# Designs tried in a protein design run: designed miniproteins, single chains, continued (2). Part 8

Each design is a single chain, and the fold is of that chain. pLDDT is the mean over its residues in the fold that is shown.

## One batch from the design tools (miniprotein)

Design m4259
Fold by ESMFold2-Fast:
Structure m4259 (fold): chain A 61 residues (1-61)
Amino acid sequence: DREEAERYKEEGLKYLEEGKYEEAVEKLLEAERIYRELGDFEGELEVAVALLELAVKKVLS
C-alpha cells in the first residue's frame, strides 16, 4: 500500500533527524520493500537517498 510506504518513510526520516539511526533504518527498509513490491521507482529512489544520507551522517559523526 502506497500510503503505508509513505508513512514508514516519514517515520524513518523523523528518526534520522533525531539521530536514531537504527530505528530510521528499520522504517526506511520497510518503506523500500513496499515501494519495490508496488514497482514505485520514485519511492525506491527517495528511500535510497535517505539511506545514503543516513550512512554518510553516521560515518562522519
Scores: mean pLDDT 84

Design m4260
Fold by ESMFold2-Fast:
Structure m4260 (fold): chain A 86 residues (1-86)
Amino acid sequence: SVLDKLVEELESKVKELLQKAEEALKNGDPEKALEYLDKALELIQLYRDFVENQLPASDPRRDDLLALLDKLEKEVQEKREEVLKS
């Protein structure tokens, strides 16, 4: 479905941004790392808003999608804390 493709694209993009943040941090650019992480959080929030406001409450995928978004947000926030400690 279109939703499944959008979810796969979200996961792929978040992973790409996390990798770019790690590379920026290794290169001594924590500000650039934070920019990539903030972009990842913005993408996660856009998908969260879609799930909360557009996806029917009766959709059996709703809870699983929200759990996925929570997991991705946690991964990004943990990397953000790592950058801030550097």
Scores: mean pLDDT 84

Design m4261
Fold by ESMFold2-Fast:
Structure m4261 (fold): chain A 122 residues (1-122)
Amino acid sequence: SAEQREEIRRLVEELKRTTDPLEIEQLLIRLGHLIADNPEMRQVVVEAGGIEPLIRALSHPDPRVATLAAQLLRDLVTDNPENARRVVEAGALEPLRAATKHPDPAVARAAREALEALEREL
C-alpha cells in the first residue's frame, strides 16, 4: 500500500541517521516485517537507499543488529539478480564473509544464508 511505502521510506531515513543500537534493532525488525513476503516492498527499501545502511549494520558490535541486517540483505537479494548486483557494488561481499566467522552463531548463520543467496544470483 501507499502507507507501507511511506513507512519504509521513513524507516530507511531513520536508519541512515541513528546510532542507537536499540533504535536500529527496532527499525530493522519493522522493515523485516514489511518486506518478508513482499518483493514490491523490498524494492521500496532499495530505492530509498536502504542497502548502504544495512551493509554498515553488518559490522555493528551488537549481534542482534548484525543478525537482522544480514537477514534483511538476504531478503532483498533472494530471487532478485538486480538487487544482488547492487548489494555487491555497494561492498557487501567482504562484510558478509567477515560476518560468517562471527563468534555469535546467529550472526554467522544469517551472514552465511545472505552470502549464499547473494552468490546464487551472481
Scores: mean pLDDT 89

Design m4262
Fold by ESMFold2-Fast:
Structure m4262 (fold): chain A 71 residues (1-71)
Amino acid sequence: SLLDSFKSWLEFIRARLPEATPEELDELIEQLKAVRKYLEKTITDPEQREEFNKLVDELIAELERAREAKR
């Protein structure tokens, strides 16, 4: 499913956190924010939209914490 594929992509991003530079983390955060805005415009089903938003917001928070720890 689209949701399962999306979750796998987010897990792939998480797996890169230990080796990512602060600059790479900044780029990933901006990409995830862009994806979030795109999903808000594209997904018309409120339940699906909430699930995708939750997954993206959780990963953005993880990346922001990792960025601060590497500064």
Scores: mean pLDDT 82

Design m4263
Fold by ESMFold2-Fast:
Structure m4263 (fold): chain A 85 residues (1-85)
Amino acid sequence: SSLQEKLDELIDKYLEKQAEKLRKEGRSEERIAAFVEAMRDELYQWVKESPLSLEEQIAILRLILKEQDVNNKELLEKEIEKIKG
């Protein structure tokens, strides 16, 4: 569905930004790939196990992307916990 495509797009965008940060920190491409795949697996596991609608999951991911842009790791962690709790 178009909503699933949007969710996939947002996850990819999030992971791309995380990969860029790790690259700037001097991590190897092999290590970056391993971290990205691990994070992708965790995000899709959250999607699968979440009682939230796809629309709600998209809204939360958009908020996470916004918090990532301001480089506020504490706020990002709190928002993820709200999704889980």
Scores: mean pLDDT 76

Design m4265
Fold by ESMFold2-Fast:
Structure m4265 (fold): chain A 77 residues (1-77)
Amino acid sequence: LLSPEAIAALLYLAIGSLLYKKGDFEGAVEDYKRAIEHAVRAGDRELAEQALENLKKVAEKDPSFKPVYEEAKRLVA
């Protein structure tokens, strides 16, 4: 049903969310960025936007991640 890229995006999104809840913002950012990259390759814009929204939440809590969020935002467009 899902492409390998879409499956990878979902897995990275899930792991990133677990890391975020654990307070590992750096790990969450890495996995959310990978989720966005795989979602874009899959052509799944909705999944890419969901991962980007999660990355935005990390950047709002820690502004040092704003540059990564802005870079990822350009990938989703």
Scores: mean pLDDT 86

Design m4266
Fold by ESMFold2-Fast:
Structure m4266 (fold): chain A 88 residues (1-88)
Amino acid sequence: SAEIERLRQKAAELERQAAEAQQKANKYRTLAEFYRQQADLYAMQDSEKAREFLEKAKEYEEKANALTKQAQDLQAEADRARREIEEL
């Protein structure tokens, strides 16, 4: 039916958006790890620079966490659409 096809397309689109959000979250987690490592390297040499790197790491961690939640929410919506198809 047209309704089943619409729900399938909606689920597929939400799954793609979830995957994109997760990919972006992974990139931000890698950046956060990089800046934490830089903070550790500068901790004994330049405490101000170490603080700047730590703040940057926290910013990327928060962005990664927000995107991970967005990916989970999008996947949950996709899962609901797929369950609706099974009930039709």
Scores: mean pLDDT 90

Design m4267
Fold by ESMFold2-Fast:
Structure m4267 (fold): chain A 81 residues (1-81)
Amino acid sequence: SKLEKAKELLEKARKALEEGDLEKAEEYLEKAEELLLATGDLEAEIVVGVARLVLAVYNLIGERKEGLEKAIELLLEYLES
């Protein structure tokens, strides 16, 4: 399913982040977001929007790694609820 694939991608994003590969983490995060938006679920759209805003704010203040961590965690929490 799209939700199972999104969760797999988010787990890969988390692993890439733990390994210090911010570029790969962001790539997996973006792919997971695309799958969530493709569901047409309003809750998924809202959570993806919030995750994107969180990442954008942290990038603006120079805390890209923390922003990626928080965005990934937010989407994983949504999928586990």
Scores: mean pLDDT 88

Design m4268
Fold by ESMFold2-Fast:
Structure m4268 (fold): chain A 55 residues (1-55)
Amino acid sequence: GAPPTPTEQRVLDAASAIRKAEGPEAVTARRVAEAAGVSQGTVRRHARRMGLKLP
């Protein structure tokens, strides 16, 4: 597939950072959106494309 867009990369980096600091249960659309500086809708859209499982 195509390489991640800058927005997708920010979402992945934010999710990874939250998981490392607070564990996988802390990786929510709201926290990832806040850390990446995007909307929760953007996080949910990119998470579905990337196979990320959010609570």
Scores: mean pLDDT 74

Design m4269
Fold by ESMFold2-Fast:
Structure m4269 (fold): chain A 72 residues (1-72)
Amino acid sequence: SREEAIQLLEEGRLEEAIPLLEKIDPEAAKLAREAIRLFEQGKRLAVSDPEKARELGERGKELVREAIERVR
C-alpha cells in the first residue's frame, strides 16, 4: 500500500520500498533507486572526502522526500 511504501521510505528501507513504489508510481521508484546510488557513493567517500559524502547524503535524502511527496 501507499502507507507501507511511505513508512519504508521514512525508515530508509529503500530497497524494500521499491517494489511497492513500482506499482504505485514508477517515477517515485526511480527517485528511490537514484537515492540508493547517491547513498552508496557517499559511503565510499565518507573517509576520504567527508564533505562530498555529506553532500551526496543530503541529495539522496532530498530524492527520498520527493518520492514520498509524489506518492502522498
Scores: mean pLDDT 87

Design m4270
Fold by ESMFold2-Fast:
Order: sequence, then C-alpha cells, then structure tokens
Structure m4270 (fold): chain A 78 residues (1-78)
Amino acid sequence: AAEHLREAYEAYLAGDEEAAKEHLAKAQAAAPPSEAEYLKVRIEAAKKLLKDPSLSEEEKEELKKGIEEAEEELKKLE
C-alpha cells in the first residue's frame, strides 16, 4: 500500500494524472492507508524531489516547509 501511495503522489507532482490515478487505485485496493502512512509518503516523496537539480530555489523552499509540517503532524500521531 505505502509503495503505491508514494508512486501515486510522485506521479501527481510530476503532472501525470493517469499514473497517479492507477497507483492510488492500487494503494486503496490493498488497504486504506492510515493518516501516518499518508504523512510518511508525503515526507519521502518531497525529500526525493529535493534531490532534483531542475527545481527552482522557491520550489525547494516550499517542499522543505511541507516536509516540516508533515513531520510535525506525524509526531502528534505517535
């Protein structure tokens, strides 16, 4: 489930709606992801995107803030 959810989110961020939809359907069919699982997927996908040298400094800053917010939310669930 987590792997397909991550692939869906990565495809969504890349603008590939068809791939995002297919991976999301596979994740949902296996088992509905928990709130913590969604947050972990967001953090991992954003960290992977930060390694892309084609991103602008503004896009990188936005991703860093998103990671910080998701990590704070995950901490509240643990």
Scores: mean pLDDT 71

Design m4271
Fold by ESMFold2-Fast:
Order: C-alpha cells, then sequence, then structure tokens
Structure m4271 (fold): chain A 86 residues (1-86)
C-alpha cells in the first residue's frame, strides 16, 4: 500500500517536472513493490537525463539481479563503481 501511494505521487511529479531524480525515485519505488521491469525502465530514463549517475547504475544493477539477469546486473554495478571511485 505505501509503495503504491509513493509510485502514484512520483508519477504526478513526473508529469509536471520530469527529472533524473524523479525517475530514480520512481524506479526505487517500483523495485520496492517488486515491479522489476518498470524499475529498469525508470532507471534507464534517469540515465538518459543524467548519464553519469552512479546511483542509477547501482539500482539498475539491483533490478537486473532481482530479474535474474546476472550478466547485466554485474555490468551495471561495475559502471556504478567506476563512476563512484573516479
Amino acid sequence: MEAEKKIKELEEKLKKNPSADVYLELGRAYLDAGQYEKAIEAFKKALELDPNNAEAYRTLGEAYYKMGDLEKAVEAFQKAAALERA
């Protein structure tokens, strides 16, 4: 219930003012709700707006891991780590 209320609130914010941060929050809300495919799409949209967002890559990796796509999960985590360390 709480996660779905948060998703609705973030969808309304997205209509008014789309931003990488709102997409990132929406992706996390979908991830918490177990909606992994929607989470992946939201994180990809965040990366279209902010390509060097380490947190978006990290959460994208978590979503891929939850979907069982270990190869894409590792790739996303490596990209996040590279951006975070340098």
Scores: mean pLDDT 83

Design m4272
Fold by ESMFold2-Fast:
Structure m4272 (fold): chain A 84 residues (1-84)
Amino acid sequence: MKEEIDELIEKLKEAAFSGGNMEEVRKLGDELIEKVKEASVEDQEHARQKIDELYLEAREKNPEAADVLAETSLRIDRILREKK
């Protein structure tokens, strides 16, 4: 799962930073969430950290994409809390 998560995060980074279609950014975020639900806790924490890093970069360059990334980070945090 880590390789699939890393691949989706790289695609999200490309879409967010290329000024790409926001529909694609949202779709990639949804695909990442589905993979995170199936992942180990370690891979879920890895995904959250990577999305948080991407959010910090995106808020300076593309605030619209940063909003989607912030929502994605919150969705991952909810998944982590549910697996208490």
Scores: mean pLDDT 79

Design m4273
Fold by ESMFold2-Fast:
Structure m4273 (fold): chain A 100 residues (1-100)
Amino acid sequence: GEEGGRRAAEAARRGDAEAAAEGAAAGGKAGGEAGDGEAAGRAGALAGRAAAEAGSAEAGEGAARGGAAAAKAAGKTREGAAGGAAGAIAAIGGAFEAEL
């Protein structure tokens, strides 16, 4: 949970709060829209996991993964931060909004 929170906080600090919020809304809405929604929800979950895992990669767990995952995350940092936060929030939001 903490990794997702960090990504969302980073997006907000850069003034990308709207991008993260809109990504979550789109993900949740897509989740409720039949088969395509499930695919979007899964994509969001994968993006969220990749972002969280990339963060851990540099901390120590990623030492085993080498620099490959961290390098990819670094290359996509500016767009990946918004995508990662949106993906993590979309996965969570999709589950809750699909229930409602």
Scores: mean pLDDT 45

Design m4274
Fold by ESMFold2-Fast:
Structure m4274 (fold): chain A 60 residues (1-60)
Amino acid sequence: MEEELKEEIKRLYEEAGVDYEFDPEATIRAIKAALKEGITEFSTPLARKIYELVKKKEEE
């Protein structure tokens, strides 16, 4: 389950041409924390796509 989320995030990073550190675990933790705090604004399309993936997991 979480491995599938990590794989999808990796794909999004590759599609976005990310040139900074790739850390799907830290990214998932940050998004889950943001969801819990009610934070919904994200500055990049990549962050928004990751948010949608994590949101689906939290809605299970």
Scores: mean pLDDT 67

Design m4275
Fold by ESMFold2-Fast:
Order: sequence, then structure tokens, then C-alpha cells
Structure m4275 (fold): chain A 90 residues (1-90)
Amino acid sequence: PVKLRDGETPEDIEILKLLQQLLDLAENDAPPEERLAIALQILEKLGAPEEVFALAEEVHNAETEEERVELLRRHGIEDPLLRLVVLLSR
């Protein structure tokens, strides 16, 4: 598939579908590894920097919710979509 429009609705819809899948997995208590896999796909589609992928893995491996929130705060993720995806990677 070739993209003729940069940052258009087809790309956004693909990301939205993956985000809905991630949310559904989280709500159904799916294995954390499945959530991380979908989260990484969303980050790739969004063109996130490598630092955000590393943060997603750190959040996924965190023991407590407090540690996850602190990791997000320390890395300065201000984009609400990237922050949500990283949080849901657990």
C-alpha cells in the first residue's frame, strides 16, 4: 500500500483502530505482552522516537502503578495519545 496523502484520515483511522484494540485488551485483562505488542504498533504508526519505545517497555515492566506514573512524568511525555499508549502497554 502506497500513501498519497501525508498525515491523512486513513492513517489516523488505522491508529484509532489499534488504540481501540489496545483499550479492549486492557478492559478484558488480556496478557500484558499482547497489550505491549499493540502499543508498540501504535507508536510505530505515530512515528514515535526510540525513547518512547524504551519508555513503553519500562512501564510494561514496572511493578506498581505509582512507578509507571513516575516513569511517564520523568520522561516528560506531554502528548496525551503517546502517554495513553505507554500506560496501556502494561
Scores: mean pLDDT 72

Design m4276
Fold by ESMFold2-Fast:
Structure m4276 (fold): chain A 56 residues (1-56)
Amino acid sequence: GMLKEIKEVTIEEGDTIDKIAEKYGVPRDVILKMNNIKDPSKLKPGDKILVPIYAP
């Protein structure tokens, strides 16, 4: 699919990268690479990450 937008997502309490990846239909590793995240366990509520959204 074609890249439609890059969405800024705010981490909420109980959110994980896996849940965010699942919600937006994007592979976990793509999100980690886009945000230069080496350790996803360091993410906390209030942090903002970029998620690429693809058109079908």
Scores: mean pLDDT 79

Design m4277
Fold by ESMFold2-Fast:
Structure m4277 (fold): chain A 58 residues (1-58)
Amino acid sequence: AGKKYKALEDYTPTRSDELSFKKGDILTVIEELNEEWLLVEDAKGNKGIVLKSYVEEI
């Protein structure tokens, strides 16, 4: 089981490597890339990077 985060707000990607999400979505961490970015997977199996400031650990 990967570390889980909850989306704090909706996000629309500005880059092809970013994940789109909605407030309340549960994201599973694949890798912690750096202090600002996580590589995550959503409940549908989509993978992408997200800003840590947009999510909280649960």
Scores: mean pLDDT 83

Design m4278
Fold by ESMFold2-Fast:
Formats: structure tokens, sequence, C-alpha cells
Structure m4278 (fold): chain A 56 residues (1-56)
């Protein structure tokens, strides 16, 4: 399956607002839908998908 990071990047590249993209991602994965929860989700996804974390 595609990674959440790839979905988020594709939505942002298509001109979708970051907040809107985060909400769509959260709904798709059945995650809590709120501005604060989606911000925490983004931070978690960025940490897991960040390639530097694998190189560190």
Amino acid sequence: MVTPEEVLAALEAAGIDRKTALRLLAQRYGLPVSDEATEELVEALQRHAHPAALAA
C-alpha cells in the first residue's frame, strides 16, 4: 500500500490545503479527526517516513 506520507505529499502537490489533506488522511485511516490530533498525526508520520531517521 502507499505510505501516508506519499498520500499527504500528493494531496499537497495537487493544491489541497495542508489542514484539509491531513483531515482527509485521518478520515481515510479511521484516525481522530480534529485540528490538534491531525497535527500530532503529521508529526508522527513525518518522523516515521523521514529518511534521515533511518540513516541516523
Scores: mean pLDDT 61

Design m4279
Fold by ESMFold2-Fast:
Structure m4279 (fold): chain A 55 residues (1-55)
Amino acid sequence: AEEEARRAAAREFGRTLARRHGLTDEQIERLARWLEEHPDASAAERQALVDELRA
């Protein structure tokens, strides 16, 4: 379904974003899962989570 495709796209985007920020494989999966659950997350919300994972 359309929602399933949006979740898959958000998850893959999360992996790509985390990889660009130099996150570990575990942190990449955590960000990807969070974005799958929050596909409409703002850029600020995504950045806040990246900062939290890097801390």
Scores: mean pLDDT 76

Design m4280
Fold by ESMFold2-Fast:
Structure m4280 (fold): chain A 89 residues (1-89)
Amino acid sequence: SDSPVARRLLELEVEVSLLLMKAAVLKLIASREKDPEKKEKLLKESEELRKKVDELEPLLKKAEEALRKGDEKKAEEYIKKAEELLEKL
């Protein structure tokens, strides 16, 4: 059965995946952009999103490992840190 903590982790993993997709889409738009200034802004936004995903992914992996070990309190701590980082995007 899915625990409430496992459900929160899954929802957070979905949000991080959507951010990664957004970063990829911005790079694709930038590759087709003929205006150098607009291209640079799109690439910068994509790179900033990728950096945030790179910060979030280790927290999600640590939360998943904690859940596998039955340490629900540690999982919640990592989930909370990831949620706080997402709110600052």
Scores: mean pLDDT 87

Design m4281
Fold by ESMFold2-Fast:
Structure m4281 (fold): chain A 59 residues (1-59)
Amino acid sequence: MMPPVPKDEEELRRQLEEAAKRGNEALGEVVQHYLDHGVDPDLIRRLVHEINPNRPRPV
């Protein structure tokens, strides 16, 4: 279930943190949901990096 896209950066960060706790798959789904609803991709990238700096690089 995708929650409604919040307008506040703090709430965006909180939703991304919760998704990251569920795993990279859930995080990817929330990121795609935000992109589909016009959230700035640079903002999403920054927030994802802040909450999961050890994300494995694609090989």
Scores: mean pLDDT 71

Design m4282
Fold by ESMFold2-Fast:
Structure m4282 (fold): chain A 65 residues (1-65)
Amino acid sequence: SAEDARRAAEEALERAKKLSKEELEELIKLVKVSLERAKEVGASDEVIQTLEDLLKKLEEILKEK
């Protein structure tokens, strides 16, 4: 659901701030796979947008490390 995706995104962002660069790069890869899977299974636009926003924010955190 969109709420589950949003909660997972918030948890991932909080976790990302504590991760090393290598661990964060691995998390970014996992989020990219999740986004592609969400598109393949016909997830709602809200879920897809949540994952895209998460990916963008994770990449911004990576640049600050």
Scores: mean pLDDT 82

Design m4283
Fold by ESMFold2-Fast:
Structure m4283 (fold): chain A 112 residues (1-112)
Amino acid sequence: NIKKGMEYYRKGDYKKAAEEYQKALEEDPNNASALRGLGDAYWELGKYDEAIAYFKKYVDLSKDKLGSTYINLSAAISISKSKGADKLAAGLQAILDEIKDEADKVMDELVK
């Protein structure tokens, strides 16, 4: 299912990509690759509320890697703003704010 989702995403068939990633989540609800793939597919479909929801689940699963998660999420916010996807940018910022205390702690360790 993940492999099929990636194949459809690569071909630009984001609707079918989302369907295959959803099947992967039915088999394993904690599949980080499926959650990230669904976020990406829904973003390409312009379904920002759904994209935000899946990115949040992906971030929640990646809390043990908060430093890299913070950097990736910050980059996604910047890219969303540059593309004029203000709703997606706002939703990603809300996710970042929710993990802010732990992310700030990790970033302080990285900056020393």
Scores: mean pLDDT 71

Design m4284
Fold by ESMFold2-Fast:
Structure m4284 (fold): chain A 65 residues (1-65)
Amino acid sequence: MEPKISATVAADGSATISASLEDLEEAKELVEKAKKELEKEGDKESAELGDKMIEFLEKLIEELK
């Protein structure tokens, strides 16, 4: 089961993330696992996108801690 993550951006540019830290950590682990599989298949482009997504998730986790 994929973690449930929702984000709402208000008109003033503020954002509300409706997800638990556990959901975000689970999403990060899922992306890391997918990235490793893509690297094994030689899909460099998708693996690079995975790296960017992991960095983004790490920033969100730090913001919510």
Scores: mean pLDDT 70

Design m4285
Fold by ESMFold2-Fast:
Order: structure tokens, then sequence, then C-alpha cells
Structure m4285 (fold): chain A 80 residues (1-80)
């Protein structure tokens, strides 16, 4: 498994955990989504504007919208 494949697996796991915790432990979901945004920027070169939007949505308590946007970004990476 390449480093890129390993980071992608971690990103998908973070998405799964964020969806799991969003309704029961929103503080944990927020930290998971922030960690995911850092990974997407650092490992995959996702534009800062998209990462800022994900973080803005979390800060607004819009976890479903943040997860949806992060999932869209991960699916875009998977198609490359």
Amino acid sequence: MSVKEKWLEIAERLLELAEKYKDTQPGRAKEIIRSLALLLGGAFGVPQEKLDRINELIDQGKYDEAIKLAKEVVEEIKKR
C-alpha cells in the first residue's frame, strides 16, 4: 500500500467516525472533521478555500453540511 493509499484509508475512516458521532458527541465529531481537513490539505493538496469552508461549517454547528463537503472532496480524490 502506498503512502497516498494509506492516507486515503485514514480519511475514509475519519469520515465514518464523524458521521457516527455527529448526533451523539458533536464535540468529538468537530475534532474528527478538523483532523480530516488537516489531512486533506497536507496529504492531498486540497485547496485552502475548501478546507476553510469545511472548518467554517463546523464552527457554525453545521456538521451534516461539513461532512457532506468533506465526503465530496474525498470522493474527488478517489477518482484521481
Scores: mean pLDDT 82

Design m4286
Fold by ESMFold2-Fast:
Structure m4286 (fold): chain A 74 residues (1-74)
Amino acid sequence: MPLTPEEARKAMELMLNSDVSPETLEVGTYLLVLRVSEEELDQAVKAIREAAKGASPEHRKAVEEGIEKALKEK
């Protein structure tokens, strides 16, 4: 089943609250975005970015890299 934007946001918040490394966060974000439906992709990416806005610069960069890699696969 594809992930909804709300499920993607919650998964991102869980990863950020788990104090994962930037490398783990990049891979996790990449896999998370790949699981989102095409119809809700823009909403999910926006929700993921909003969840990550308060993270460290290194973590925010990892999230953006994961998003960009996943979008190239879609």
Scores: mean pLDDT 82

Design m4287
Fold by ESMFold2-Fast:
Structure m4287 (fold): chain A 72 residues (1-72)
Amino acid sequence: SAEEEAKKMIEEGRELVKKGEELIAEGMKELKVATGSDVSRAVGKVLRGIGIKIEGELKIKKAEEILKELEE
Protein backbone atom coordinates (compact mmCIF):
# COMPACT_ATOMS: atom_id res chain seq x y z
CA SER A 1 0.00 0.00 0.00
CA ALA A 2 0.97 3.66 -0.37
CA GLU A 3 1.00 3.93 3.45
CA GLU A 4 3.48 1.04 3.82
CA GLU A 5 5.65 2.52 1.04
CA ALA A 6 5.64 5.94 2.77
CA LYS A 7 6.57 4.34 6.13
CA LYS A 8 9.46 2.55 4.40
CA MET A 9 10.58 5.89 2.91
CA ILE A 10 10.65 7.44 6.41
CA GLU A 11 12.80 4.54 7.71
CA GLU A 12 15.16 4.85 4.71
CA GLY A 13 15.29 8.64 5.17
CA ARG A 14 16.15 8.28 8.87
CA GLU A 15 18.99 5.89 7.98
CA LEU A 16 20.31 8.41 5.42
CA VAL A 17 20.18 11.24 8.00
CA LYS A 18 22.11 9.04 10.47
CA LYS A 19 24.72 8.08 7.83
CA GLY A 20 25.08 11.72 6.78
CA GLU A 21 25.58 12.90 10.37
CA GLU A 22 28.16 10.15 11.03
CA LEU A 23 30.05 11.08 7.84
CA ILE A 24 30.00 14.81 8.78
CA ALA A 25 31.34 14.01 12.27
CA GLU A 26 34.07 11.75 10.82
CA GLY A 27 35.08 14.36 8.22
CA MET A 28 35.18 17.14 10.83
CA LYS A 29 37.34 14.97 13.12
CA GLU A 30 39.73 14.28 10.22
CA LEU A 31 39.75 17.98 9.25
CA LYS A 32 41.05 19.00 12.73
CA VAL A 33 44.31 17.04 12.14
CA ALA A 34 44.47 17.22 8.32
CA THR A 35 47.34 18.85 6.39
CA GLY A 36 47.93 19.24 2.64
CA SER A 37 45.89 16.91 0.41
CA ASP A 38 44.12 15.38 3.45
CA VAL A 39 42.30 18.71 3.99
CA SER A 40 40.52 18.37 0.61
CA ARG A 41 39.63 14.74 1.41
CA ALA A 42 38.19 15.66 4.84
CA VAL A 43 36.22 18.61 3.40
CA GLY A 44 34.87 16.32 0.66
CA LYS A 45 33.69 13.85 3.31
CA VAL A 46 31.83 16.62 5.21
CA LEU A 47 30.18 17.88 1.99
CA ARG A 48 29.11 14.34 1.00
CA GLY A 49 27.69 13.82 4.50
CA ILE A 50 25.70 17.07 4.24
CA GLY A 51 24.30 15.94 0.87
CA ILE A 52 23.26 12.52 2.21
CA LYS A 53 21.65 14.13 5.29
CA ILE A 54 19.64 16.57 3.12
CA GLU A 55 18.55 13.68 0.85
CA GLY A 56 17.31 11.79 3.92
CA GLU A 57 15.47 14.82 5.35
CA LEU A 58 13.73 15.49 2.00
CA LYS A 59 12.73 11.81 1.74
CA ILE A 60 11.17 11.92 5.23
CA LYS A 61 9.33 15.18 4.42
CA LYS A 62 7.93 13.73 1.16
CA ALA A 63 6.80 10.54 2.93
CA GLU A 64 5.11 12.55 5.73
CA GLU A 65 3.22 14.59 3.09
CA ILE A 66 2.02 11.34 1.45
CA LEU A 67 0.83 9.99 4.83
CA LYS A 68 -1.10 13.22 5.56
CA GLU A 69 -2.88 12.99 2.18
CA LEU A 70 -3.83 9.35 2.93
CA GLU A 71 -5.41 10.38 6.29
CA GLU A 72 -7.91 12.63 4.47
Scores: mean pLDDT 87

Design m4288
Fold by ESMFold2-Fast:
Structure m4288 (fold): chain A 73 residues (1-73)
Amino acid sequence: MENLEKGKEYLKKGDYDKAIEYFQEAIKENPDLAEAYRNLAIAYGLKYIETGDENYRKMAAEYYRKARELLGE
């Protein structure tokens, strides 16, 4: 899971834009990978905190919902 792990690395470094890119690639490789959607939601949520842009908050909520759907929640 190279792209998922790279996304997590950039997320820890505070490079949310690169984290988002890698999590998007992880989803392309495995569209059923709930962990990738959850981490993408976290990355967008942190972009919202950083920028104040409501679009990132909206995207975070959407990807978190997708992660929960994949987990049967």
Scores: mean pLDDT 86

Design m4289
Fold by ESMFold2-Fast:
Structure m4289 (fold): chain A 89 residues (1-89)
Amino acid sequence: MKITKETDKIEEQAGNLVFTVTAEVPPGPFKVTLKVEGDPSLIAESAITVRKDGTVTGVVVVPADKREEALKLIESGKLKVTITVEQLP
């Protein structure tokens, strides 16, 4: 089984632009991939948090100095954040 989810929420935090994406994980072993489609130089930080309740949350941070450029790319569909959860055999 393989599930791909796009960004759930984009918000401003302390001037930065923060992408949040959440997906459910299968029972047993799984692989999580957080992917940024677009220019990776716009990304300051990325993190994945796996929770005991069977969810995984990906966070991607665009710093304030690159926020305007990132927003233009989002509007044109050239900047996307996705999380992929793949069940392992």
Scores: mean pLDDT 80

Design m4290
Fold by ESMFold2-Fast:
Structure m4290 (fold): chain A 80 residues (1-80)
Amino acid sequence: SDDDVLNQVSSQVSSLISQANSAYNNGDWQTALDLMAQAVQLAQDTMKKFPNSPVAKQVQQQVLSTTQSLHDGILQQERS
């Protein structure tokens, strides 16, 4: 069902975010950004397939917020 697909996507996105945060905390900026790029792509594909889904919108918001936070963190590290 569509709900099963959305649940699988939510789980996969959560896993990618967790891995990206771990990579960032280890100083592996390239891996963190690559994992978030994968999460962004998955969220965009999900929004395209389910444009009116609250779950799809929530996933997209989480991914965009996390990507922004990691980007800001990397910029702060580069300036130090």
Scores: mean pLDDT 85

Design m4291
Fold by ESMFold2-Fast:
Structure m4291 (fold): chain A 72 residues (1-72)
Amino acid sequence: DELREEILKLIGEILRIIGDIIEIEKELEKLKKEGGSKEEIEKLKKKIEELEKKLEELREKLKELEKELKEK
């Protein structure tokens, strides 16, 4: 069913973004330990914030799709 396929696709996107956040957080930790510039640290923090916003939007969409699936 299309609804179940959309849910699985969305879960896959969520997991991918979580993976991206983890990688950027590792880069941020490394920069902090190695004495990276404040500008580079802020740039990575902004990337994390953008990915977290996208993740929140996808989680809300997932909740709506799961509600539709449960109403059947």
Scores: mean pLDDT 82

Design m4292
Fold by ESMFold2-Fast:
Structure m4292 (fold): chain A 77 residues (1-77)
Amino acid sequence: MELAEKALEEVRKGNVEKAKKLVIEALKKAGLEDQAKEAKELIDKSPDKESAVATLAVGVREGRVDAALEALRSMLS
C-alpha cells in the first residue's frame, strides 16, 4: 500500500505525527475503519510512538494488520 510505504519514509525522517496520519488513512482507505480507530488509540497510548507507528505501517504493507495491532497491544502491557 502506497500510504503505508510513505508512512515508513516519514518515520525514517523523524516525522512520527505525519507517519501516524498516513498509516491511519491507509487503514481507512482499505475499509478497516474499526482497526484505524483502535490503531490511533493504541499509538496515542504507546510509550514509544515511533515504534508503534513503524510496526503498524509494516503490518499494513505486509497485509498483517491484526498481527500489528496485537504487537501494539503488547507494547502497553
Scores: mean pLDDT 82

Design m4293
Fold by ESMFold2-Fast:
Structure m4293 (fold): chain A 55 residues (1-55)
Amino acid sequence: MELLERFAEAMSKAAKAIIDYRKGVNKEKAKEDYQKYMDEVRRIHRELQARRAAA
């Protein structure tokens, strides 16, 4: 299911943003990327929950 792949990818990108933030690589962008990918994770999680409830 595409949603699980997107969830894993968004989580991976969020983790990378935290690593970049800790390394001091453009902290402002790293914070924005982290928030962006966490928002995507929450959206996908909500969609997965809705599909699970419908099944």
Scores: mean pLDDT 78

Design m4294
Fold by ESMFold2-Fast:
Structure m4294 (fold): chain A 83 residues (1-83)
Amino acid sequence: MEEEEKLKKEFIRLEMEVGVKEVELAVKITVLKKKKEKSEEEKKELEELEKKLEEIAKKLEEAKRAYEEGDYEKAIEILKKVL
């Protein structure tokens, strides 16, 4: 039980770190989207950032499913791969 609580706390800590990364990416995406004139390089960067945000969101859902199934080690590993 002590080990399980440690794994749960580590998962929450990593989930929060991934959440911060998602917010940072979302801010960059929003700033680029609000530009009236975009260069081809800025359009490419926007597409790449949106794909990265989507991949992070998918990994978060995978990690949450592993956590709900009681596989805390797997959930933690998934979040570490995203950071």
Scores: mean pLDDT 83

